Designed miniproteins, single chains, continued (5). Designs and how they scored, part 7

Each design is a single chain, and the fold is of that chain. pLDDT is the mean over its residues in the fold that is shown.

## One batch from the design tools (miniprotein)

Design m16212
Fold by ESMFold2-Fast:
Formats: sequence, C-alpha cells, structure tokens
Structure m16212 (fold): chain A 94 residues (1-94)
Amino acid sequence: SDSLAGVLNRIAGAFDDLSRYFESQGDLETAARAREVAELARRALAGEASPEEVLRAVQEFIDYLRREYPDDARIQNAVAFLEGLAAELRAALA
C-alpha cells in the first residue's frame, strides 16, 4: 500500500523513464509530453499542483499512446503499466 506521495513519486519516475526512452527513439514530441507529466507529478509532491491534475495528465498520455502507437506491443505494455499507476493514484485519492 502506497501513500499518495509514494504513488506521485513512482509516476514522476515512470514518466522520466518514458521521456528518456522516446528521446532515444527520436520521438521528441512524445518525450516532451512525458516530461510534462513527470514535472506535474513533482509539482503535486511540492503542493504546487493537485493530484487530480496529475491523474488527468496520466490519462491523457495513455490515450495519446493508444492513438499514436496502437500496433506497438512494447508501447501497449507501457500503457498497461501506466493504467496500473493511474488506478493506484485513484485509490490513494478515494
């Protein structure tokens, strides 16, 4: 069981990893989108953004990956992982 801060830290780390991955693949737009979510999670940890804003941003990124990479099994596995983080964040906010 994770505290809200624990879930937000894991979201920030996951989106930092995604940003580096997409940058390494030359997908600078997707890398920038992931970096924005990571930074939003860090601002929420600092009390400068709401965790609900982080949840919305994570969900928007998931929807973006489903649309842009529907046939990429590796990216769809990442989507499943991110859906798990979104579910943990929803549970922490309940």
Scores: mean pLDDT 89

Design m16213
Fold by ESMFold2-Fast:
Structure m16213 (fold): chain A 72 residues (1-72)
Amino acid sequence: MEELAEKIIELAKKEKENRKLLLELAEKALEAVRRKDYEKAFEYARQLYAYSSNPEIRELARELAALAGKKL
């Protein structure tokens, strides 16, 4: 789960649109995973999916949400 959030952070750094929002959400998702706050990790991953137009970010966010959801 941490590796997925870290990959999203790296991709978000290269985004032109919504870069600040995507970076903030990805960093919050990583912090939530590290704290084992899977409810917040799921919510931030869901928001990353909703606000990103990048297919790779969306795929990683979907996987992160699925993994966090299994821990709930």
Scores: mean pLDDT 85

Design m16214
Fold by ESMFold2-Fast:
Formats: structure tokens, sequence, C-alpha cells
Structure m16214 (fold): chain A 69 residues (1-69)
């Protein structure tokens, strides 16, 4: 299901975000994967999952900005 797909992606994202040695390349790959998932959730109207995804995307974007500074 889309819920299980998102749950797996969320677990992977949390693993990357909890790793202080995560590279910019890994974070950008994650950003791309989250973007694809966002499109799927929008098409399906999964509002609650979109809210959770938005939080993950914000955390990834903030981490990328810090590493690029």
Amino acid sequence: SIEEEFSELKQEAETVLSDPSATLEELRDLQTRLGVQNLKLVVLGERSLLDELDELEQRVDERIDELEA
C-alpha cells in the first residue's frame, strides 16, 4: 500500500537524518525520493501523509543548507 511505501521511506529518511556523517549526495538523493513520494501522495489525496512528508522534506532541506553553507 502507499502507506507502507511511505512508512519504509520515512524509516530510511530518519536513518539518514540521524547520521551526523550523512553526505550531501545522500541527502540530495533522499530529497529527490521524497519529492517523488510527494507527487504520489498528492494524486491520491493522502493529506495526513503529506503533512508528515512535508516535515521530513523541511528537515532534509535544512540539513542540505547547513552543509552547503
Scores: mean pLDDT 85

Design m16215
Fold by ESMFold2-Fast:
Structure m16215 (fold): chain A 96 residues (1-96)
Amino acid sequence: MKIEEALKKIEENKDEVDELEAEYSRLHQQAGELADEAKKAGNTELARKIAIDDVAHRLRFVGALLEGDLETARREIEAFRQSLENYKKELEEIKK
């Protein structure tokens, strides 16, 4: 896709893109908090996994936005949210 076409699609969907970006920003903050909690618990491997997963979801999310595929962008947000809930449960099990 040409950069000009990508920018046009983002501008056309600005309000929805802004909403999706705000949702992703909240999940990114939650991921950082969970990664820090994992590090504090001595689980460096889990902290690294959370950080890598966050980067992977971000790349797919941005890719969808650049193509104007808001449905795929929304699915990436939901998939990331589910991953974070699973990490939260894993951390709760470690705490016993």
Scores: mean pLDDT 82

Design m16216
Fold by ESMFold2-Fast:
Structure m16216 (fold): chain A 100 residues (1-100)
Amino acid sequence: SMLKEKALELIEKLEDKVPQASVLPDLSVWPNIREIVPDPMSLGELREAIESGEITTIEEVLERLEKILANVKKLYPEDSEFRKRFEEEFEKAKEELKKL
C-alpha cells in the first residue's frame, strides 16, 4: 500500500540520519543491557517488521518508535550527542508519520 511505502521511506530516512539506532546496542559495551531495557529494539528491526507485514498500521509504527526512543533515553544520558540527534530526528519522523 502507499501508506506502507511512505512509512518505510520515513523510517529509512531516520536510519540514514541516526545510523547508530539501526542496530541493537553492542552487548560487549552493554553486557547488562537487558536489565536496563528488557525488550531492546532497533530501527532496522522496525523497518523489517514493516517490510514483512508484521506491522500493518501507522499506530503500530508510532508505538514501536516510542519504545525505541524510551530505550535510548534509558541507555544514554541527556547530554549524549547521539540521544539529542535521535530525539530531534524522531520528532520530525513522528510528525510526518502522523500526517499519513
Scores: mean pLDDT 79

Design m16217
Fold by ESMFold2-Fast:
Structure m16217 (fold): chain A 57 residues (1-57)
Amino acid sequence: LQKAIDEAYQAVSAVLGEDVAETVRDYLLKVAKTKGDEEAIKLAQQVIAAAQRLAAG
């Protein structure tokens, strides 16, 4: 869980900036608490993929 969230934070921070990355991290932590670790990891992976697509142009 923590590794996936950290990777999502780094990916978003590089493309959209620290403020957006912090908001995304807080949301992922809330999803983990409310829906469980599996759902949060799945969402984090989707966020990483989206950030990678944005970075590629």
Scores: mean pLDDT 81

Design m16218
Fold by ESMFold2-Fast:
Structure m16218 (fold): chain A 106 residues (1-106)
Amino acid sequence: AMEEKLAEGLKRLAGGNAGFYRRVAEVASKYDPGVAAQLKALADAYTELSNASPEEIPEKLAKVQATEQALADYLAANPQAGETFKKAVEEVRAEEGARIRALADA
């Protein structure tokens, strides 16, 4: 059904986001443990959403939204954390780009 396809699409996106933010948290941990903790919480929330049953999706999605808001609030309260977040995101995106190129060349 269309609802099942939407749920599976959401879960796949959540799984991708979980992996991405987990790696961003690892990179950020070298510069700002507070940013790393917020990013790890977001990655964990996305992991729960990616594994959610259809009946749990609204609850797990609300948890993701609450965790995203907590990260946004943390970055707004800590200007230096915003620079750390940006740098960590750029480093992870560069790593992913290199991985995709290596796979294409294999």
Scores: mean pLDDT 84

Design m16219
Fold by ESMFold2-Fast:
Structure m16219 (fold): chain A 75 residues (1-75)
Amino acid sequence: DSPEEVKETLDRITSALDEAASTADPATQQGLRSFKQNLEDMAARGASKEFLLNAARMGAANLPPEVAERFNAAL
């Protein structure tokens, strides 16, 4: 993948996480911030766009159902 494609994918995931966080409780918001940082670190270490999208979807499966639905809809 090009660096631009990876960045665009990360920005899209990050935007979706921020949208999901907007109505989440403080504990879930903190978890989403940690998840966001982890994905950014993965991208910095050379993760592909497909790997980042898969990691984001798998991580979202552990969120409260309403938060997960919002994230997946925004992704």
Scores: mean pLDDT 82

Design m16220
Fold by ESMFold2-Fast:
Structure m16220 (fold): chain A 70 residues (1-70)
Amino acid sequence: MVKISGGSLDLSEIPPERQEESKLITDKGVEAAVKELEEGQRKGLPTREENDRASEAAQKAIEEVREELE
């Protein structure tokens, strides 16, 4: 049988109901960050500016998902 130990350490700290919510929030944050990084690369922005924009986009996406879950 397949065991999911080690990789499930963080998930086991989070109750099942919060795991689904946490996953959605994380996925949305990552998606927003990746999108900003790709746009920054297309525009030829310095890595520092790309990181700042990606971080800001991720936080904004997380807040939007949190508002929708209310």
Scores: mean pLDDT 68

Design m16221
Fold by ESMFold2-Fast:
Structure m16221 (fold): chain A 74 residues (1-74)
Amino acid sequence: TLETARELLELLLAQRVARDKPPEEEVAAARAKIPALAEEGAAWAEKNGLVPLLEEALAAVRAGKSFAEIAAAL
């Protein structure tokens, strides 16, 4: 679950970098936040029985869906 959350956030950051091409400093700052956000998100998903939703979101991002597309489907 923690690994799933981390991979999801890393793929979403990679999508943003490819699309928006932000400065390296901004990318580094965002990447530094991923471990804490992944831990928080994984714990929240486990507590609320939403681990399958987290896994489905990762599968969707791997299939090329953006965060906006995933959010619109929820």
Scores: mean pLDDT 74

Design m16222
Fold by ESMFold2-Fast:
Structure m16222 (fold): chain A 92 residues (1-92)
Amino acid sequence: SMEDFAQQQIEAARQLMRRLRELKKKLEETKTDDDLFRLQLEIMAATGEIVVLRNMAKKTKDEKLKKELEETVRELEKLVEEAKETLKKLLA
């Protein structure tokens, strides 16, 4: 169902949030080119997932699901912006 697919995408977003947080923590301890490259890939993946979640939020008639999708987008966008700022500082 569309609800099942939406919950799957929310879980995918939560996994992206976890990876972004772990990479940020790892890079604060030790700067490596491999981890910087991984951070760039996770930023791209998260940016794609934000588009999917936003489109689902626009199309759903379920108010509770819409709110959950919008809250997930907001949290993921914040982590992406923090990750981009981290990347900018470390590539200087």
Scores: mean pLDDT 89

Design m16223
Fold by ESMFold2-Fast:
Structure m16223 (fold): chain A 87 residues (1-87)
Amino acid sequence: PEPLDEASRAELRRNAAAFDAALDAATTPETRELAELLRALFEAVARGASEAEREALLARARALLERRGVPAEVVEDILAKIRELLA
């Protein structure tokens, strides 16, 4: 796949910044690790990474949160927010 066009990249950057701001005061260690994976996912999308690569990063985020003992409903909420930011 091709890298995103400039308009799509600009929107993705705005969404990433909004997400970062929302997490600023309330981040836990688990949330910070997820934020790092989110930034990697945004970077992958911006450079035109395949859907398979993006899905692999999402799977890694889920696995990391599960290994950290984050409740399943919280994991799904976080992943839903990531999916919205990529839309």
Scores: mean pLDDT 67

Design m16224
Fold by ESMFold2-Fast:
Structure m16224 (fold): chain A 75 residues (1-75)
Amino acid sequence: GEKSSEESGKAAYEAGLKLGLSDEQSKEIQKAAYESPDGASGVGAYKKGLELGLSRAESQIIGSESTTAGVKASL
């Protein structure tokens, strides 16, 4: 739902900033998570992280944070 997408995006943005990405780059990850189908926000954030030059491990952190926030918001 909308709230799950919003919270998934926000978590992906915050995780990006914590990993040292710029505000602009973190907003791209937020958008990728937000625009992903329900249940796929973590995959969307992960793929965008890789496109922005993050390692697989860093992109997995962003994807995990996005997924966790979306699940919590859907409860």
Scores: mean pLDDT 80

Design m16225
Fold by ESMFold2-Fast:
Structure m16225 (fold): chain A 70 residues (1-70)
Amino acid sequence: LDEIEKVVTKALEDDEIKESLGRMVIGISRANNLPLSETVALAKTFLSLAIDDEARKQEAIDQLDKVEKA
C-alpha cells in the first residue's frame, strides 16, 4: 500500500504519469479479461484505501472516471 501511495502521488504531480495510470487500468482489464468498469471499481477502492488525503484521493478517482467514460 505504501508503494502504491507513492506511485499515485507522483502520478498526480506529473501529467505523463497521470495519463499512464489510465493506460495501466485499461491494460489490466484486457490482460485479465475483466470488464473495464470492474477494473476501474477495483482501482478506485484500492486508491481510496491507499491515499489518506482527500484532495489527492479525489484527483486519483477523477483520473479513473475519465478512463471509465472513454
Scores: mean pLDDT 66

Design m16226
Fold by ESMFold2-Fast:
Structure m16226 (fold): chain A 58 residues (1-58)
Amino acid sequence: SEPRKYSKEEILKVLEEMGVDVSPLKSLPAGMIPLAAAVQLGQDPAALNEKIREKLEE
């Protein structure tokens, strides 16, 4: 399906389920959260964004 609008809180919840420490991310703008999370996981930000969307659409 087409990408939906996601709240910052929903993104953080998905990242926490993926093993990301979301505590420092809660104070970041939504646009910086995927980059910071990708750095923690050692993953590409674009690939992580795709995984986040898949989990949010589940």
Scores: mean pLDDT 75

Design m16227
Fold by ESMFold2-Fast:
Structure m16227 (fold): chain A 113 residues (1-113)
Amino acid sequence: SPEEKLKEIEERVKKAKTVEEVAEEIEEALDVLTEVLINGSDEERLEALKKMLDILRTAQEVLESLGKEEEFSKINQLIGKYGREMVEAVLNKDYEKAREINEKMKEEIKKIA
């Protein structure tokens, strides 16, 4: 399930040793979240959003332990900015735009790592 996939991603984030490894896991989590926001039920959407927040909290703790607080701050700001645009696209049933926003967000995150 998407919930099990996001839980597995969180466990991999806990074991990450570099910014690049954390960024890759966040990108995969965003792919799972995007598909749930497009195709899921309201219950699945809420659960996926909660799991994404857990992943971001874990990523913050890992990156802070590596002295990469600034890199986390940049990733968090990008997710906040694009997250609003993605929610608006999903509410408008513009699923192609939601996927395009996700791809742009992942590209920007890769540049931070």
Scores: mean pLDDT 89

Design m16228
Fold by ESMFold2-Fast:
Parts: sequence; C-alpha cells; structure tokens
Structure m16228 (fold): chain A 60 residues (1-60)
Amino acid sequence: SEELRKALEELRKAFEDELQKVIDENKHDPVKAMEAANKLVRERQKEIRDLLDEIEKLLS
C-alpha cells in the first residue's frame, strides 16, 4: 500500500540521518566512523529480531 511505502521511506530517512551524524562525528577517522556506523546497524537489527522473537512467543 501507499501508506506502507511512505512509512518505510520515513524510517529509511530517519536511519540515514542517524548514520550521517555518526559519520560526521568521526570525520577525521574513517575507520572509527565505519565501525560506529556498523555498530548502529547491528543494534537496530538486534532490536528488530528481539521484537520478532517476542511476537513468535505470543503466537505459540
């Protein structure tokens, strides 16, 4: 649906803004910038996985 597409676009933009802030904070150290960005991605993925696990328990 169009609503889902817009919601995903908003989530993508918010995440990109957070990634950009992390990169900007580490401008003089590209390695640290990439490590911090990757950590943020992994933390968001873990949060989503944990939510899915909780939903699975409710459906069991």
Scores: mean pLDDT 78

Design m16229
Fold by ESMFold2-Fast:
Structure m16229 (fold): chain A 68 residues (1-68)
Amino acid sequence: VKKIVEVLREIGRELPEIRDSALMTAETAEELAKSGKYSIEEITEIAAESMRGNGAPQEYIERVKKAG
């Protein structure tokens, strides 16, 4: 979870146009982890899908997937 959150915050710094979406995805990932109801794989999939839906390039989607 920490690696996914860190990567999402890094993506927000590198891509200003999706910064707010990346930061919201990071917050969602932290809340899902705190709930204890989701596996790291499920959180990774949710984060990757969120970034894909917000127009992140494939390179950044792969970076999120590698962090999980």
Scores: mean pLDDT 81

Design m16230
Fold by ESMFold2-Fast:
Structure m16230 (fold): chain A 74 residues (1-74)
Amino acid sequence: SEDEQAKNKLGGLIIYDPELAREILTEAGVPEEKVEKLVKAGEAGDLKEIEKLLKEIFSDEELAKKVIEKVKEH
């Protein structure tokens, strides 16, 4: 699914390119507090926290659509 592809790509970016991940999430309208938590989880290699936070973001249909759109633009 597009959700799974976007989550997988974004999860990788959070670990290996956190600045690009931050840009995508911020442009999509993800709250700054969640963006900071994701970046910190990536720095710590906390895969469970990354999965949890991405699940929370993608549970919001409107926010998920915006994130998928921004992932496709990059």
Scores: mean pLDDT 84

Design m16231
Fold by ESMFold2-Fast:
Structure m16231 (fold): chain A 82 residues (1-82)
Amino acid sequence: LREKLEEAAKKYGLSLEEFYRNLVLAVPPDATEGELLVFAAILSKETGLSFDEALAIVRAAQKRPKNVDEFLKLAEEELSKL
């Protein structure tokens, strides 16, 4: 997952740390499931991540991780549920 997220971040001209921080800012903590699905669909199309990978990282970002390692852990936990 980390390598795929680094490639996704690079597509936006961002580091992985900048990418997760911008996702945390973009995803409201009170976003509905429907809103998260829309965010995931957009992100999947723009980055080449699968929909499930994009949904997992959007859900992880909503939990407001403090750093990139916590973000990756939460993203892997969310992906394992899909």
Scores: mean pLDDT 82

Design m16232
Fold by ESMFold2-Fast:
Structure m16232 (fold): chain A 76 residues (1-76)
Amino acid sequence: SKELTEKARKALEDAKAGLKLAETAKTAAQYAAGNVLRIGGGVEGELVKKKAEEEGDEEAKKLAEEAIKVGGMKPV
């Protein structure tokens, strides 16, 4: 569905933004905030993936799987 695809895109955007914030952090607080956003995107991705599998939404499922992958990456 359009809503499910939009949620998957947001989860992926949040995971990517969180990873970048953590990688470019200059303070412990920024690093923590980036990791919270990254992990949150991955968790939202898990929820969207389950719903996408139930509805047969292959596009939303792929975006959600990417969000889960990025959310699981460690900042370097």
Scores: mean pLDDT 85

Design m16233
Fold by ESMFold2-Fast:
Structure m16233 (fold): chain A 62 residues (1-62)
Amino acid sequence: SLAEEAREIAERARAGEISGGEAGRKVKQLYDQAPKPPPAEVEEALEEAERAGARRVATGSA
């Protein structure tokens, strides 16, 4: 589901498997695929992925 895809983006961003910029692009793509307005579950998952990506950009990783 779109919500699960968004949660995977969040987990990958936290794990350092993808950059914050890549996470942001993937979130934007999932939002575009979602019905508008997105279902609450999808919206919450996308917000979590955006927060994970933003922390990734702000704090960086080795």
Scores: mean pLDDT 74

Design m16234
Fold by ESMFold2-Fast:
Structure m16234 (fold): chain A 57 residues (1-57)
Amino acid sequence: SLEETKERIKRLEELLAEGAKKNESFEDVMEKFLKEYKDPRIATTLEGVKKLRELTG
């Protein structure tokens, strides 16, 4: 929904700003963002992110 999209954008902006201060990667910020939503689709996406990190690292 539109409200969900606005909340996601706001939270992502906050996490990106915090991550920049802590010199965190975009992927680390996204992992934190996805964990906060506790959605079944997000659990699948988080597994995908972890696998990509394993392949890239």
Scores: mean pLDDT 67

Design m16235
Fold by ESMFold2-Fast:
Structure m16235 (fold): chain A 95 residues (1-95)
Amino acid sequence: GDEGRKRIFQGIIDMDLRSFRWLVSQGDLEGAAELIRLFSDLVTRQVQWAKDNNNTDLLQFLLDETRRFFDEVKRLAPELRELVDEELRRIESVA
């Protein structure tokens, strides 16, 4: 079922959010931006898989959790807002 994929994806978000917070705390905005790009690549692949398998529940879960993560990223590092908004538009264009 898709529940396993949802659990793995939530684990990735939790790990990436902790790594992002650490990078921002160190003033490493370039590393933080790279983390966002890598996360976006992973989400794009998961969104494509959900779409290809007609799994609308998983697709909605991936988009909702990605939006939540990106909102937190923009709150923690407003300097990355334009990058985050561009990556979200790119992900949503695949969905």
Scores: mean pLDDT 89

Design m16236
Fold by ESMFold2-Fast:
Structure m16236 (fold): chain A 84 residues (1-84)
Amino acid sequence: MSVFDKGNAILDSIKDLVPQSVVDRAKNLLRQLAETNPQVAEKVVQTLEYQKKLADQMPEEVKEAFTQISVQALIQYMEQVLAE
C-alpha cells in the first residue's frame, strides 16, 4: 500500500467526525506531498495514524473536537511544507 493510499484510508475512516471539505483538502495536500516530498508524506501519515489511535481512546465528547483540531493542524503543516 502506498503512503498516499494509507493516508486516504485513515482520512476516510474519520469522515463522520470532520467536514467533507476538510477531508478533501487533507487528501489533496497529502497527494501533493507524496509526489514532491515522500519522506514528509510518510511522517504525516504516521502522525495521522497515531492521532486516530489517541482519539479512539478518548470520550465521545472529546474525540470529535480532538480529531478536527488534529486534522486542521496537519493541514496547516502540509501547507507550510508545500510553500517551501
Scores: mean pLDDT 83

Design m16237
Fold by ESMFold2-Fast:
Structure m16237 (fold): chain A 79 residues (1-79)
Amino acid sequence: EELLLAAEAYIIQARRALRQGDLESAERYAREAVELGKKASLGLAARGYYVLSEVLEAMGRHEEAEKAREEAKRLAEEA
């Protein structure tokens, strides 16, 4: 249960960092959300990957962003 709350908190932190232009912190938070989400909930893992894709896209890392987006879609379909 604590894992669910932690993953959600990291998703919120990643989105705030992204809005503020702190792309390095946003990536770190998004990756933490993905790892905790994988252990807690497919839906949270999907949300983590989606935020990670947005961060990577903002960083110009288009190939990595596309892969994260595909993982988000795959996990969301299974949730």
Scores: mean pLDDT 85

Design m16238
Fold by ESMFold2-Fast:
Structure m16238 (fold): chain A 69 residues (1-69)
Amino acid sequence: SVIQNLQQIASLLQEAIKNADDPQKLQQIADQLGSLGSSPDLQQAVRNGDVQKAQQQLQQTQQLIEQLS
């Protein structure tokens, strides 16, 4: 389901924001985002602890969920 996939991405982005100072956790989250079809740019931003980019992507993902629900 597209909605379930987007909800999982949103959850992972929230985890990335919470764990922005944990490189091991960020690597795991980035890998999971990659398996869900997220862009290489987003994966790299998460690995780098880019909270700003993660927040922006989370907002976009939540808006898309609302449009599809």
Scores: mean pLDDT 86

Design m16239
Fold by ESMFold2-Fast:
Structure m16239 (fold): chain A 74 residues (1-74)
Amino acid sequence: VEELLERLRELVEEMRRLVEEGKYEKALEVMKEFAEVGKKLMDDPNLTPEQLEELQELVREAQEIGAKVAEMLE
């Protein structure tokens, strides 16, 4: 569980970095990986309420980044 949360944090930072560099297509690839890892973590029965709260915050950050990427690709 902690390994997947750490991976999600890494993916959010990578998405943010790619957006800052104008690499929107690569940011979309990272967002897809984030969705796959996040889904796997949500299915984990060992997820604590505290970890769920962190997961929800990371999902919100990813959604904000995704909205910005969508806007820039128009």
Scores: mean pLDDT 77

Design m16240
Fold by ESMFold2-Fast:
Parts: sequence; structure tokens; C-alpha cells
Structure m16240 (fold): chain A 90 residues (1-90)
Amino acid sequence: DDAVVDALVEAALALDEETLRRLVREHGGKLSRREAMEIGERIWLEGGERAEEALRLLVEAFRREGYPEQAEAVEDGYLAFREIERAVGL
């Protein structure tokens, strides 16, 4: 669901914990592994200085609402892109 992915990325980058918790509660269990990974990838690409804190809030929101597999997938997507940047010396 592109609209849910976009909304979660926007709320995470805004560091809006309340909106993240609501969106994860309403939609978190419906996200595929690929959609969850895409959220993490976009947090890395779009987050700048906020990326690490945005990831932390989002992963915590998924875990608190009982979606640990989606939390792991979000973290996996973020870490994969971070590792690519580190490997190329950027």
C-alpha cells in the first residue's frame, strides 16, 4: 500500500511518535516484508541528520504494536543501504 508506506516515511522523518503509533496500529500488520524494507530504505535516503532517530522511533512503534517481523524488515532495509554507502567510502 503506497499510501501507507508514504505516510509512515513522512511521520518518521517528522519524528511524530503519535502519528507513527496510530499508523502502525491501523496498518502495520498488513505491510509485506518488501513494503517494510522500502520504508527503511527511504528513511536512510531521505532522512539526512534525522535518519537514525526516525528509524529508532519507527522500529519501536512496530515492536510496541506487536509487529516484530515488520520492525526487523524496516531495520534490514535501512541497514542494507547504510552498508552500501559505507562500503563505497561515501
Scores: mean pLDDT 84

Design m16241
Fold by ESMFold2-Fast:
Structure m16241 (fold): chain A 55 residues (1-55)
Amino acid sequence: MTPEEARRLGLEAALAAGSAEGAAAQGKKVSDEMDNEEQSRAADLGGAGGAALVA
């Protein structure tokens, strides 16, 4: 498979992701990923705020 063909397949996947079915599946995946990222950032921000208060 050429890099060009790989990009074409990626576009097809993106179009499929735009469908209701793809949106629902991706929404769950993104939610899980975002939850992990947000929790990590919230902990970091909370820790920084606490450290600033103590320091």
Scores: mean pLDDT 56

Design m16242
Fold by ESMFold2-Fast:
Structure m16242 (fold): chain A 66 residues (1-66)
Amino acid sequence: KKVEENARKGREEWRRYYQDLADEAEKKGLKPTAEYYRTMAENPDPFEAYKKGNEVLKKILEEKKK
């Protein structure tokens, strides 16, 4: 009950934090960085967010090697 309420609030704060970072990066024209932060915001589970974020970073590094 109370644990679920705290977990829900934590997930909402996680989403807002990374959404704000993604919006800021997008405004600065840092599209790869914005995509990374959006991936983090869409995955409120830290372990899933980190895993998917790393995949985005790998793609960014591959694009730079073109």
Scores: mean pLDDT 74

Design m16243
Fold by ESMFold2-Fast:
Structure m16243 (fold): chain A 74 residues (1-74)
Amino acid sequence: SMNQQDIARWQATLDRFGHDDADRQRWITIAQYAIDQENAIIQQNQANPMAMADIQARIDQMTADINAMDAAMR
């Protein structure tokens, strides 16, 4: 599913940063918490298409934010 792919992508990003430095670890912790919360909400609202659309938009925004951060650090 789309969510499973997004989670896998976030996990790959977390693995990359998890051995870099303390400041990155702070952002990683925030991202992991947000992913866990979105997954819980998705499981509760699987049958509600409007709630799913809002959740997907938040996941997309967080993905874009991490990608922008990653690009800025190269």
Scores: mean pLDDT 65

Design m16244
Fold by ESMFold2-Fast:
Structure m16244 (fold): chain A 85 residues (1-85)
Amino acid sequence: MDNRPILERIAAQPTELEKAAAIASEAIALVKGGAPDTAVALLRAALPLLTDPELIAGVERAIELLEQGRNEEAVAELERLRSTA
């Protein structure tokens, strides 16, 4: 799947908090749509767009939860990232 248009939209956000919120919103939509593997791919591809260690740690935790099949917990973590913006 080509994530480039989504990544370009995320990269265009003016602050890292807004980038993290955009990443979280797109990933939540993918997980709720039944595509957790696509959400993991997006989150991994979006990590280089962040430099804030706390935002990076939140994204990495969401990836970890999704890889463990803990989709509801991953959505809760992503919603926390979104609410921080």
Scores: mean pLDDT 81

Design m16245
Fold by ESMFold2-Fast:
Structure m16245 (fold): chain A 77 residues (1-77)
Amino acid sequence: MDLSEEVAKAEVEMVKKGEVEQAVKNAEEFAREAGASEEEIKELVEAIRAGDLEKAYEKIKEIREKALKDNGKSDKI
């Protein structure tokens, strides 16, 4: 379904409300479940902590696309 878009919206709303720490936790968990690498998780967290909504959203999109193609660790590089 459109669950990935729903997650992105919820995270954007949290950052907008100033709940950056909660948004970071949600993004980190989402990225790990999607099979993102530690590097990708760090980049997403940094964007959220900086309050950069646009960059955070783009990072979520990239992680989502990777998860849809390869759910295994073999898609790391």
Scores: mean pLDDT 70

Design m16246
Fold by ESMFold2-Fast:
Structure m16246 (fold): chain A 110 residues (1-110)
Amino acid sequence: MTAAQAQRVGSVASALVEQGRYEEARREVKRLLIEEGGLSEEEARRLIEEAERAAREMIELWRKEGVATPALEAGVYGMAMATLVAGGVPRIFRDADGRPAIESVPAPAP
């Protein structure tokens, strides 16, 4: 998928997760990956599972630091989804204001 398509997937996922609509987020992301991304059903399912695992790990780190909010958790979910769909790895860091943020890094060698 293109970077723009990956960002769209992340935005859709984040908006639905912010509303607590996790099942709809998974269904809509899977549809976009298959219909617009040309992925197989198995590839789409694996990416979603990997993105949800990464998002959960990052959200737990933010909760341990006492900075997690529902909006930030939804943002992390969307960014993890967009990052993995684009073939990158999500990484948590501190921005210039000391706030937790996430970025895409290249996938490590297998």
Scores: mean pLDDT 73

Design m16247
Fold by ESMFold2-Fast:
Structure m16247 (fold): chain A 79 residues (1-79)
Amino acid sequence: MADELIAQGRYEEAARVLEEEVGPKIREAIAAGNLEEALAILVEAARRMIPIGEALTGIPRAVLEEELAAAEARWREQI
């Protein structure tokens, strides 16, 4: 659903749908003490947000992808 909205250029709606889908899942994983699962869900959601980020900020996808990879590495070192 969110990916379809991104393909249609509906970035604001796509961000809302992704937040509604992913937010509860991340909170559930954290509440269960499953930080590895919470991190995996967060990283996948952030990766899906890259096209929206590019459209809203003008930062190239390659730069956003490199920043996400660096953030993921830092987060994995903490769990």
Scores: mean pLDDT 75

